# Designs tried in a protein design run: designed miniproteins, single chains, continued (5). Part 38

Each design is a single chain, and the fold is of that chain. pLDDT is the mean over its residues in the fold that is shown.

## One batch from the design tools (miniprotein)

Design m17290
Fold by ESMFold2-Fast:
Structure m17290 (fold): chain A 75 residues (1-75)
Amino acid sequence: MMDQMMSSLPPVEQRFLQAMRNRDIDSMVQYARQLGFSDDQIQSIVDGMNDPDHDHDRSFRSMLAMLIDRVNRRR
């Protein structure tokens, strides 16, 4: 289900989510900038990814849902 939803996203959104899933902060930041995230939004994502007490699966699912919504609104 989740992978099927990811495949419906444009390549940059897919790479961003893949970087989050792989916990690749550097790649995630690069793709987030390409997606038009603000520096404050990017910093919040980075802080969450670096927090050992943070629920990374919940953050990933929330981000996937938000990106799907954003793409659908642009269409």
Scores: mean pLDDT 74

Design m17291
Fold by ESMFold2-Fast:
Structure m17291 (fold): chain A 78 residues (1-78)
Amino acid sequence: MLEEALKLVRERAEKTFSPDEAQAVKEAIDKALEALKAGMSPEEAVRLFLKTLREKLSQEQYDKAVQLLVDALNEVER
């Protein structure tokens, strides 16, 4: 479930990133969660999340955030 995975990423961001970077990740997640509530498809919500991250984070930080999402998605499929 994408919503569950996004919530896991939000929680893990504080342990993985600096406070400023974690805030940027949380804002990207909150936008994606609101888009899902507004009827946006999971695919479109993921694209919005990735776009928001790319605008706020360096390439290295972006890659770490994407890895957190991949790991979270794998866990919610168990």
Scores: mean pLDDT 82

Design m17292
Fold by ESMFold2-Fast:
Structure m17292 (fold): chain A 98 residues (1-98)
Amino acid sequence: SFGRVQSVIDQTIDMIRQGRIDDAISVLTSMRRQLQQIDSPHAQQAAQLIDQAIRYIRQGRIDVAISTLNGAMVQIRQLSDDDQQRIADAGQRQIDSI
């Protein structure tokens, strides 16, 4: 299910590039909330990196935000398939609602 997380992040990066900043932040916030519910150091680090990426996006620092999201993806890859699926589902539900 890591490919599904990657798909959600790629769609979010496309939103950022289109200037859909509030939509992108909404998706990342949904994913971060799901990560915070997982009792894993990798999940907590990924949540922190997503929070940092949201701050960079709000500052218009898009290249640094994307690099930070790539760091979050390295952490998410260490999670179970079930945890990756829940994170992807949270992000995709948010995308489908906007």
Scores: mean pLDDT 91

Design m17293
Fold by ESMFold2-Fast:
Structure m17293 (fold): chain A 75 residues (1-75)
Amino acid sequence: GDDAEAEAAYQQGLAALSQGDVDTAIAHFERAIALAPPGSPVASRAYALLAYIYRELGDEARAAAYRAQHEAIAA
């Protein structure tokens, strides 16, 4: 199901991030969000990691946008 595919994409993102492949990690986390049901825990986790990544890259606008999506799901 979409949940399993979203979780797989999220795990691939974590693996890429652990290897320092930031661009690949972003692509996998974006895929996890696209595959995840709205408001799902995997979408929430992927938004949190994208907010972290973009903050580390100095893209404060994208980091804030992804953080807002994470907080909206957590509320």
Scores: mean pLDDT 84

Design m17294
Fold by ESMFold2-Fast:
Structure m17294 (fold): chain A 117 residues (1-117)
Amino acid sequence: MLSDEEFVEKVVEKVKELFPDASEEFIEAIRELIEAMLKAGFPKEDVLAVVAYALYIYETESEKAALTEIRSLLALLKEDPHLAEFQVRMLRLSILNGRLSSKEIGERLRALYEQLS
């Protein structure tokens, strides 16, 4: 079983592979988000869903929009963890129902998680 630190590094590595032009600021924001969610007790599957959503915003809107979404969720995790949990669950359902084009990105990150188990 992967340690939380190993999981963070593997997910960050996959993000860099998918988006090689992403800034160091964006990569660090993704790392901080993964670490904060794991510390809050979120399952790795929910972490992957949120990362997939951030990558969807990066691809379809902009890096700055994705950074704003990441920072908003980080604030919710600190201020209202129950609302953060609800938002993460709704996002995961949206990805599973194919409402977000992040489904393919989420499936690639999930495949990585399964290979590391």
Scores: mean pLDDT 77

Design m17295
Fold by ESMFold2-Fast:
Structure m17295 (fold): chain A 68 residues (1-68)
Amino acid sequence: DEIRKEVVDTLRGIKSEKDSAAREVAEEEVLRRLTYEKLPVEELDALRQELIENRLDELVERAKRRAE
């Protein structure tokens, strides 16, 4: 729960970021965190509904491709 909330809140913050360069840096940090630190790829599938509802599924798909 706490990890899920932290990940979703972080991705939501990126969505609201107006500075394109800062957003790209934040996206890379989140992709690295999702892939290696916070959640394995199969765990991200369990969050799919929440991520889709918040329009974060694109970042999850990018994390999956990096893990491959």
Scores: mean pLDDT 55

Design m17296
Fold by ESMFold2-Fast:
Order: structure tokens, then C-alpha cells, then sequence
Structure m17296 (fold): chain A 84 residues (1-84)
């Protein structure tokens, strides 16, 4: 449902924007929100917004944490699958 997707997307974006990426628990929640936002953007066809959101986060991620790395890769793959 488009209305539910918009509310979920807005909540995910707000989570990412309010995140302290130096905190591992907040970083994980932000990455889960990023995957969710990337999925919703893919469904609505807005790959550019998904890429911009990913780009705002990717350089702040602790890649030595395998769970955080996996979430970042999941978001990247969702965005890549929807590029022309």
C-alpha cells in the first residue's frame, strides 16, 4: 500500500538522520533502516534517492563488523538491481 510505504520510508529516513554512527547499536539500526528505505525506493522506482541515501551512509560504516558490512551490501545490491 503506497501510504504505508511512505510512512515506513519517512520513519527509516528519520532514523538514519538522527543516528550517531560512532555508536554501534545506533549504526546497526540505521543500516537496517537503510535496507528498508532502499527496498521501498526500489518498489516505487526512485533509484536516485536510494543511491543518495546510501552515499550519505557508506563512508560512516564500520566494515570490520560483519553484520554492519552485510547490511550495507544488502542495501547496495537492492539499489544496483534497480539501475538501468
Amino acid sequence: EPKLSKQTLDNAINTIKSTDFSNPEQQEKALEALVLAAYIYAVIGDVESAQNLYDSVKDKVDLSNPEHKALLISAKNLIAENKS
Scores: mean pLDDT 81

Design m17297
Fold by ESMFold2-Fast:
Structure m17297 (fold): chain A 77 residues (1-77)
Amino acid sequence: MEEIEKIVKEIKELLEEYAKEKKLDAEEQELYQKQLELIEKTKEMIINNVERDGVTPEDLYEKLKKELEELKKLKEE
């Protein structure tokens, strides 16, 4: 469980650092903040509902990693 919190924290730090280096547009910043909120909610779901219809915490934080990659692609566009 603590491991999931560490991953989430690292994602947030990477996202923040990435955003600081780039001059994000208002639309990009809004999507960025939305993703941060989703990450936070996902963390709570993992902690409180780690066993969900065969979905493991590993599956959930893998989704978080993909969210990070999508944000990177959006900024490169």
Scores: mean pLDDT 67

Design m17298
Fold by ESMFold2-Fast:
Structure m17298 (fold): chain A 100 residues (1-100)
Amino acid sequence: SALEKAKKLAKEIIETADALLEAIEKDDLNLLIATALRVIGLDFELERLDLPEELKAKLKEALDKLREAVRAYFKGDKEAAKKAAEEARKIAEELLEELE
């Protein structure tokens, strides 16, 4: 169902945010690149889902925050990167709680 796909994507965003936070903390460039590629993959998955626009917008907001985190890290702002990744995680967690 569309709801089950939205829940799965929200969980994948949380896992991706956690991996990104670990990459930022450890300065693990390989993990950071892998995580950035995963964000792109999740964005393509979201585009293909037939979801209510409100749910799609919330998931898109979380993915936009993950992209913001990646950009901040490459600009040398690790604090901004961590905050953006944490915000993405919270958006996805709150959405998942509303859907469960």
Scores: mean pLDDT 88

Design m17299
Fold by ESMFold2-Fast:
Structure m17299 (fold): chain A 113 residues (1-113)
Amino acid sequence: YEKAKSLYEEKLNNANTEFEKANALNGLGNVEKNQGNYDQAKDYYQRAIELYEKVQGSDEIKAQAKNNMGIALNNLGVIEQNKGNLDQALLYYKGAIQKYEQAIEIYEKLGNH
């Protein structure tokens, strides 16, 4: 636990782009979720999503950002489901599907060219 958390905190401190910062925050969210620290996990995932929305760069990086945003939204859905907040969980799951579909559209254009 401490080693994984320390590694992601170091990645966050060394991050130079919104994409790198968002990835580190998403990783910290996963660490906290796995420990049952749902409020801390939610904070990290929400911060990661905000940064993923600001990502600039190649279409490949933008597609990866949308895919990773979908993963964060899906994990927020799991947390809300575990808390019994089913309506909120469904909203997060729908958001995740939308982000995955956006990522797939970009990947399909890249894979065909």
Scores: mean pLDDT 86

Design m17300
Fold by ESMFold2-Fast:
Structure m17300 (fold): chain A 59 residues (1-59)
Amino acid sequence: TGAHGAAAASAAGMREGDAEGAAKGAQTLYNNGQGGEHAKRAAEAASKGDGEAAYRAGL
């Protein structure tokens, strides 16, 4: 599984100011059974505009 990778990608999107893109990407990975809870938490945090929480979800 790529849980850390999915969360890291979400955090990278947030740092670049693409919170919506990061949230969609993480949610897609979660729906396909990749990243599990890490990707879901990162997507939820990113969708709320909380890049710090999205990054922490990947750790």
Scores: mean pLDDT 59

Design m17301
Fold by ESMFold2-Fast:
Structure m17301 (fold): chain A 107 residues (1-107)
Amino acid sequence: DLSVAELLQSAVDIMMRAVRAALHASIEEAVELVQAAYAHTKELLALALDKEPNNDIVKEIARLAEEYGEQILAALKAGDKEQAMRIAELMAGRVNFLVGMYTWEQE
């Protein structure tokens, strides 16, 4: 039902919303919230990869989301919410750039 571009954008938006909510939670609740969001993000990216398995941009976004997702969780487990937000913002910036490239190549 969702396009590949919508799946990719939704994956990042879910992680960003979870990290923002985590800033106002306990560390234990923050880790659980972001871990659940990260699992959902992986599922959305798997759907995007299933639709376009040979698309290098989709593969790169999936790789970056996994790398940054693990770093965000590590920062939260260390009690560093500020670092988790900085990593999430860097992830969002890089993925949004790649989604822009993806949509440009479709036109």
Scores: mean pLDDT 86

Design m17302
Fold by ESMFold2-Fast:
Structure m17302 (fold): chain A 73 residues (1-73)
Amino acid sequence: SRLEAELELLRRQVAVLEEMLGLPPFVLEPGLSLAEAIEALRDRRNELYGKLSDEELAEAARLELEEARRFEA
């Protein structure tokens, strides 16, 4: 489904940002709906974006584009 695809893409994007920042993997709370999990991952992604420099944001955007292209294939 669209929501499942969005969840998987967000999970991959968050993992990339966490690796760039040297942070441990974000673990979703058990029992969340797909919509709640997507919201939690969006909040996490926004938090991590706030920790990156302009140069790191540019690299993150490049890596996220690569992940999106791989996921769509």
Scores: mean pLDDT 80

Design m17303
Fold by ESMFold2-Fast:
Structure m17303 (fold): chain A 74 residues (1-74)
Amino acid sequence: MEESLFRWMTRELQALGLSEEKAREAARLVLEMLRAGASDEEIRRALLEMGLSEKQAEAAVAAGRLAQMLLDSP
């Protein structure tokens, strides 16, 4: 994954109240699942399983979609 996008997502998730460790796990998971073609619902469900709130999961999916657009648009 792109290190700059990963760091941006990690910082965004920390601003929502996640620890650095949990934010890094969530950012990595979102980017990997998006690259694999997972749906927003699948990603949201995985994030909830990690202990994120509904708001945190929704924000993480939205951030991941923005990152995916940047990765798919050279």
Scores: mean pLDDT 78

Design m17304
Fold by ESMFold2-Fast:
Formats: sequence, structure tokens, C-alpha cells
Structure m17304 (fold): chain A 102 residues (1-102)
Amino acid sequence: MQTAQITLTAEEPLSAEAVKAMIDAVEKAGAEVRQVTMFGPKGVKTASTKEGAAKAAEELDATEVSIVVRATPEVAEQAAIAAAKAAEKEGVKVTSVGVGVV
């Protein structure tokens, strides 16, 4: 089990619903969410809760999210794919998704 960072970039700002769906999908894939950082034109905010991340996304018009997780490499990759699919189901056009070991 390692610390990994899942990064997702979208064409348009992420909705609160999309961010919540992404975090739920990551947890359901078996990754332990430790921290969520939202990046947007109004700045950067870090949250430790799903509700905090969703609020930050709306406040920042965030188009990028970084989710720090504890998982095996295989689970981290599955969680990243699940997050992208969850975002797309909420109407988000995902431009990139990636996993890095931290």
C-alpha cells in the first residue's frame, strides 16, 4: 500500500455533485482518501471531507482536482478510472486523468 495522487482535469468547472461522485467512486474502488485539492482560476483549496471538496470546487470554478489516496498501485489506477467515469456520468468532459506515486 502506497500514497498515490489521482489528478483529474476537466474542460469546464466541476459541479459539487461531480466532485462528490468522484470521491465516492474512489472510495468504492477501495482507495482510502486522505486529502482533496481543488484548482481553479480563483485559487487552490485543500479539503479533508467530501463536502468541503465539493464546496471548494464551486467557490474556485475548479477544473482540476488532485485526490491523495492510500492504495495499492492497482487499486489507485482502478480508482482513477472510476473517478473519471463518475465525473463523466455527472456531465463533466474529462480531458485527462492520471496516477502518480508520492
Scores: mean pLDDT 85

Design m17305
Fold by ESMFold2-Fast:
Structure m17305 (fold): chain A 60 residues (1-60)
Amino acid sequence: VTITASEADGQRSVTQQEGDRAVSSPASGDEFQRALALSQEQLARRREEGLRKLLEALSK
């Protein structure tokens, strides 16, 4: 599941994507900020997983 926060033309939205399905919802300022924090946390976790996989490849 991927969460993306976007702002266009003064409108803030949060998009949740699961596989081929994506749902966009309008978000208030507070909701937008919380979505950004969650998105950053998810990206950090994915980077850690990618780094672990990279280290495994480099150890060959």
Scores: mean pLDDT 71

Design m17306
Fold by ESMFold2-Fast:
Structure m17306 (fold): chain A 65 residues (1-65)
Amino acid sequence: MSPLAQEKLDAARQVLRMADAYEAQGNTELAAKYRALSAGLFREVATQDPDIKAEAERLAAEAEA
């Protein structure tokens, strides 16, 4: 995996963890916004690195669910 794709993937996962934390607190509006941001980052990774494209696309779909 490229270093740039790895950094973006790590950032997307961190944003998703923040969304999960907001959802656990009952802040559904903030959780939805952070899930959308995370999904966007996963989609960018999917377009930048073919080695992780399928995994990144799956993670983006899971973040949007």
Scores: mean pLDDT 80

Design m17307
Fold by ESMFold2-Fast:
Structure m17307 (fold): chain A 92 residues (1-92)
Amino acid sequence: SMAQVRALTLLQMRLIAAGADILVGERAYKKGKVDLAKQLLQDALRTVDDTIADARALRAATTDPALRAQLDRLIARAEALRAEAERLLAEV
């Protein structure tokens, strides 16, 4: 249980970092810093995709309904961030 709690915490931290990169990337694009925006958004997309994959693996490995519910919320948030990063990259 402690190992799974730590894994969830690390996934949450990765997703927060990816969300910050998307926000900074959007701001960079609005300021005309196109190359920086592309790099930040591409790095965020990679982090989000890795986070979804790791979250799905953790969900498959657990029988704890509370942990599954937390992972489902994390995956939904990650998928929303993925869509936003993809939308922004299409504009850059």
Scores: mean pLDDT 90

Design m17308
Fold by ESMFold2-Fast:
Structure m17308 (fold): chain A 139 residues (1-139)
Amino acid sequence: MSEIEKIILKAAEEAVALAKEAGFPESTIQSLQHTLDEIKSLIASGDALDMLKAAQLTIGMLEQVILESQRRGDTAAEQKALDILTDFVDQIAAFTSPAQQAALHQLVDQYRAATDPQQRRQIGQQLSQQVQQAVSNYI
């Protein structure tokens, strides 16, 4: 398993664990668990396009946990989810150019500073695109 595969899997597993710890609805936990199982299958395939999809799904899981925490007013869960997202992006950024590291860091800072869920979704799409580009350079 590559370092990128380990980074993706760790973030996805932490997202599910946080949702369970925070007492998210069972339907939400089941949805996140299903996505984690899909990520594990994509990683197991060894296919480059499947790895890009795994990275995309991981960002989507983290955004789902962040936005659900925000919707619930669970500031502690929201901050933990933002910390998981930050760690995930920082680890992926280590495989990129200094310019792309700076861009990823700036997007994470903008995401953390955003209070509007729609603004977070827009920044999350940009993060997903840049993370996928970073992953594609090493597959």
Scores: mean pLDDT 89

Design m17309
Fold by ESMFold2-Fast:
Structure m17309 (fold): chain A 82 residues (1-82)
Amino acid sequence: SELERAIEEAIEVRKRLALIDHDKADEITVKLREARKAYEEGKYEKARELTIEALREIERFAEEKGDEELLRAAREGLRLAE
């Protein structure tokens, strides 16, 4: 599933973010845990919304910091989440 792939990619992008800003990464972790739980419960729309929200927050952070690699990773995750 592309949504399952998007959740896994968001988790990997969050790990990269943690090397830059641990507190911001911890905030994102809460949303991604909720996204995975929603996915496991068959709540695919909620899982998608939470995954997109998390990735958009990482995208915004990457743009503000000028981190091109993190920005590319976040945008690839968003593409998978649609």
Scores: mean pLDDT 85

Design m17310
Fold by ESMFold2-Fast:
Structure m17310 (fold): chain A 82 residues (1-82)
Amino acid sequence: SDVERTAATFKEEDILKFLEKLKKSKKVTPVEMAMGRLGLRALKRRIREEGGPQSKLDELDKKIDELDKRADEAAERIIKSL
């Protein structure tokens, strides 16, 4: 999709900055989670196409997993506070 293609052009620093902002947020929306995951996947694809090391790809996979866990934590916290 055009969104995925556009995400592939984003700078690594911008993607990581967005993720850092999400980590500081008390609430993470499904849209923010999807945007973070899309950005990390696009970055992973770029690194793979550039012949980057497997260790860096594995690190990005860990960041995706951390984002998912963070989003779940935030969602559960919101539900419990209701």
Scores: mean pLDDT 70

Design m17311
Fold by ESMFold2-Fast:
Structure m17311 (fold): chain A 80 residues (1-80)
Amino acid sequence: EIEKNIKLAEEKLSKGLPWDRTEAGEYYYKAGEIALKQGDKELAVELYQKAVDIYKSNPNVGLAQINLPIVQKKLEEVKK
């Protein structure tokens, strides 16, 4: 469910550590994927943007470095 993934992202963000914040990006990305499958492109764009912003804010975290280009590509594809 979209709401469950958003809640998990918010819980990770509350911890304040770079790797926890990066994991929040993964939950926002998952929520965006679910929104896209349900046909809600606007919500998917918003959620992918949140993931991109998180990854850009944590450039020294390996997971963020790997996931940023993937989510950015998905965001641009959905915006078309």
Scores: mean pLDDT 81

Design m17312
Fold by ESMFold2-Fast:
Structure m17312 (fold): chain A 97 residues (1-97)
Amino acid sequence: GEIEELLKEAEKLIEEAKKLFKEAMKALKAGDYDKALALLDQAMSKLKEARKLLKKVEEKKEKLSDEQKKKLKELELEIGILEGLIGIVKGVAKLIK
């Protein structure tokens, strides 16, 4: 149904953001700070789109199964953790010369 499709698309966006984060970490280790920052910005863009999809799911929360409610909370937590990590890495990248 629509809820399952929204949750699946949000999960896909989070996985894409995780891949971009890993590539940003590789760029950072290579000393390519501009590339790292650009990849982190792309990862943040994917997470913002995922949050938008999860907000549509939240608007239907009274119609969610217990399994769907659990998945929603898990995806929201993953976004929050990844946003925090991106913030830390962006700070570090800006301090390294």
Scores: mean pLDDT 88

Design m17313
Fold by ESMFold2-Fast:
Structure m17313 (fold): chain A 70 residues (1-70)
Amino acid sequence: SAAEEGARAAREAGRVAGLSEEVQERAAKWVQSLPDEVARRAGRGLRRAAEAGPAGARSAVQMLMKDQGL
């Protein structure tokens, strides 16, 4: 599902960013709480950010959560 794919993207971005497993799970749960279309867009952005490297991944997770859960 879009929610599960978005959650996996959030965990991956958090992992690439060097964030704790707890923060990775919070980001994943937050993405799962979003409407499907929003979760799909967030998932795409998080995947691209993770591919760009740790700094990009960290920035994307931080923006996604509005500086919460880091």
Scores: mean pLDDT 79

Design m17314
Fold by ESMFold2-Fast:
Structure m17314 (fold): chain A 95 residues (1-95)
Amino acid sequence: SVSNKFADELIYLLKKYREETKDYPEVQKVLDKSIQQLEELKKNNSSMSDIIKVVTDTINQLLDIVEKSGDPELGLKVGKLIKEIQDLILRASGM
């Protein structure tokens, strides 16, 4: 389904950034949980809106970690991930 393809693209992206953020355990936990939730949504043929809710919550958790860390390298990596997530949402939404 379109929602399963969107979930697959998000899972791929999150796994990619998991490799880029190995030095940040709190980020790793957020990404791992997000991947697990997206895989469960995919198995249940969940809606596009359910997938968007999971990634929105993920973005908010990552932004909290960045703000608390004060690490500019982490800020850049997370910022790039957020932009790529937003680009996927726009493509999935037909924009």
Scores: mean pLDDT 87

Design m17315
Fold by ESMFold2-Fast:
Structure m17315 (fold): chain A 91 residues (1-91)
Amino acid sequence: DRRAQLEHALEVYPKVRQEAQEEIEKMIKEGAPKEDLDYGEKLGKENADAPASEQVEALRKLYEEKGKIAALAASMAIEDARVEKIKAELA
């Protein structure tokens, strides 16, 4: 059922979020620019309401231009927005 699938996504997301955050923190400790992280978060928020195909293309471009840290930050921002939409749908 769709409701069960959405509820499962909400249960899994905190762990996925934590793993992504730990990877970002590791990259920053290894010298990745914080400016690329901030840019990724901004782009993710700007694309949060975009169609899935446009989100995928934006993430691909971001990875090519700014690397993994920016793409991870943008992906997390997009998923944070998706989780809030799921919570609203289930309420």
Scores: mean pLDDT 82

Design m17316
Fold by ESMFold2-Fast:
Structure m17316 (fold): chain A 66 residues (1-66)
Amino acid sequence: SAAEQEARFRAALDELEARLAELPREDALAAIERARGLLEKLPISEATRERLRERLAALEEEARRL
């Protein structure tokens, strides 16, 4: 279901955030870009998508400091 896909995406994002500092910068940025591509294909509302894009932008900023 759409709710299950959203929950799975959020769980993956939480996992990426938890492990971000352990990754080489390029690997972290590549993972974020893959997540961004997946986000655009999720069957979710634009409001939810916007919030998740904000999370990815924050993670990208953090990754660039690695």
Scores: mean pLDDT 85

Design m17317
Fold by ESMFold2-Fast:
Structure m17317 (fold): chain A 86 residues (1-86)
Amino acid sequence: SLEEILKEIRKLVEELKKEKDKEEKLKIIEEISELIDEMIRLGASEEQLEEVKELLLEALKSEEDKEAILKLIGLILRVIGELLDL
């Protein structure tokens, strides 16, 4: 289940990097957010959370929309918070 969620996050991050429509970017980010919450609920490992952090950082580097950037930063900070609690 965790590995399936991680695969979906990888797919959504790649879709986000290619997306040009702001509304669709924000929907993808919200879907990633929900999957991250599910991973945390299921007890994701430090290794899995580190991979999610790196994927989000890669998405952030290619993003130019201000609102999408702010939402990605929020997700990265949440993942870092969970890593600090491990």
Scores: mean pLDDT 88

Design m17318
Fold by ESMFold2-Fast:
Structure m17318 (fold): chain A 77 residues (1-77)
Amino acid sequence: LLDIVRETRDELTRYLGGVPISDEAEEKLVELVEPLRDKLSEEDVREIVYKAADIAKEENKTVIEPKHIEEAFKEVV
């Protein structure tokens, strides 16, 4: 799970000119995804992170915050 988040973080930085994920947002993502780990694919987890980055960019934020993860999670799951 953490490997997926870190891989997506690296891809996000290279592909989107990257809004980095904060440590607090990474913790929030794990907290939300862990109970659903058997139901969510790696692609679902990546989609949550990409969606959170888009939300952060629209709010003119330089970092993905926990609230962006929560909003993205509701939209993807």
Scores: mean pLDDT 73

Design m17319
Fold by ESMFold2-Fast:
Structure m17319 (fold): chain A 88 residues (1-88)
Amino acid sequence: SELVTVTAVSRFTAELGKRLSYEAVGSLAGSDVRREWRDLPGPQQEGGTEVTVTFTVPASVGPQDVLILLRFESGQGLVSVTTVENLP
């Protein structure tokens, strides 16, 4: 199957050292559900933290059919981001 790369960017305020998780959900046919945990890098700066998430899905899904949900392990909230392909 042909694959496409999708990228989503989210900006949020996060506590230093807390784990960030994400989940990407595509269409039902041929889609992958991807979940990953990442620790936040370095000290949090005023104005928040920007996170970029990149993954691949079957070409039949397309970037517009994928939702990314970001959350903190501390339970401080859920951020929902529509996937956008940032590559030229």
Scores: mean pLDDT 44

Design m17320
Fold by ESMFold2-Fast:
Structure m17320 (fold): chain A 77 residues (1-77)
Amino acid sequence: SFEEERERWEAENLSERERELLARYEALARELGTARGLAIAQEAVEAVRPEAPRTPEEVIEALEIANAALEAALAAE
């Protein structure tokens, strides 16, 4: 399945920290609605980091910013 293929790819290519943050991001975005979650996350990340993440450390930073913004949006609803 797509989910099994995604899990295998993530286990092979992502650190445990990246996987934890990505899982958190997906859960938060799902609660807000995927399109709205993506828009909030993109706006928050671009405000701090206008360049796309290129390293694992940059991905972690972007996911932490995105997750904080999504949690704030959910708390405001």
Scores: mean pLDDT 76

Design m17321
Fold by ESMFold2-Fast:
Structure m17321 (fold): chain A 68 residues (1-68)
Amino acid sequence: SLIDRIVEAVKTLSDEEFVRLMMKLADEAQAAQDEEGLLLIHKSLELWGEYRAGKLSLEEMIERIREL
């Protein structure tokens, strides 16, 4: 699933690689007119921003992404 791919990317990729993947996934979702996928990507990026700001742990961010 898209959620599983995002979760794996968070665990394995650098910050720069993660942002590049998320931008690519957003472009693909937009081209496919996948509004639900785009929303999921945007919400995942918001959660990642909170994690990077120290407001969420890695585990808390992953749990919240899985709830999307």
Scores: mean pLDDT 86

Design m17322
Fold by ESMFold2-Fast:
Structure m17322 (fold): chain A 69 residues (1-69)
Amino acid sequence: SKLDELKAQIDEILQQFKAGKLSFQEALQRIQEIMREGRRTLSPADLAEVNRKAGEAVDEMVKLVDQQR
């Protein structure tokens, strides 16, 4: 499903960020692009699920950056 595809893309972005393959800004931009796609293609219920997953991924990225400051 489109929901599962977008959720998998968020997981991949988070893993690439953790592996040092994406900067914070690059990872955030890619997540924002996924959210834009979600707004165009998903029902409101599915959009809420992808919003939650995107928020959790961004929170984890922020926590990882803050641990190094």
Scores: mean pLDDT 85

Design m17323
Fold by ESMFold2-Fast:
Structure m17323 (fold): chain A 98 residues (1-98)
Amino acid sequence: LADLLAGLRAAGDRLVEIAEKAVSPETVKAIRGLVDDLIAELSAPDPDVTRVANLSTALGILTTAAINESKDPKLAEEIRQATLEFLRLSDAAAQARA
């Protein structure tokens, strides 16, 4: 689990780093907020699975908007891949704590 949470932080930081190159500071702040909230919930002693699901859905919606905002197709694809990796690790961490 500790390795999964470390992987989640690294994947989240990667997503934010790519977003900083591609989208507005306001969109970057919103992505960072959802990433931090998801990691905080999954790191809690008793994670709320409904809150995890809602935050994951919100991040998916926001990153889709970020992909559409990006003027660089390569950066848009990197946001898509970074989001998928973050959500994959988030799901794995949630399942490990079930």
Scores: mean pLDDT 84

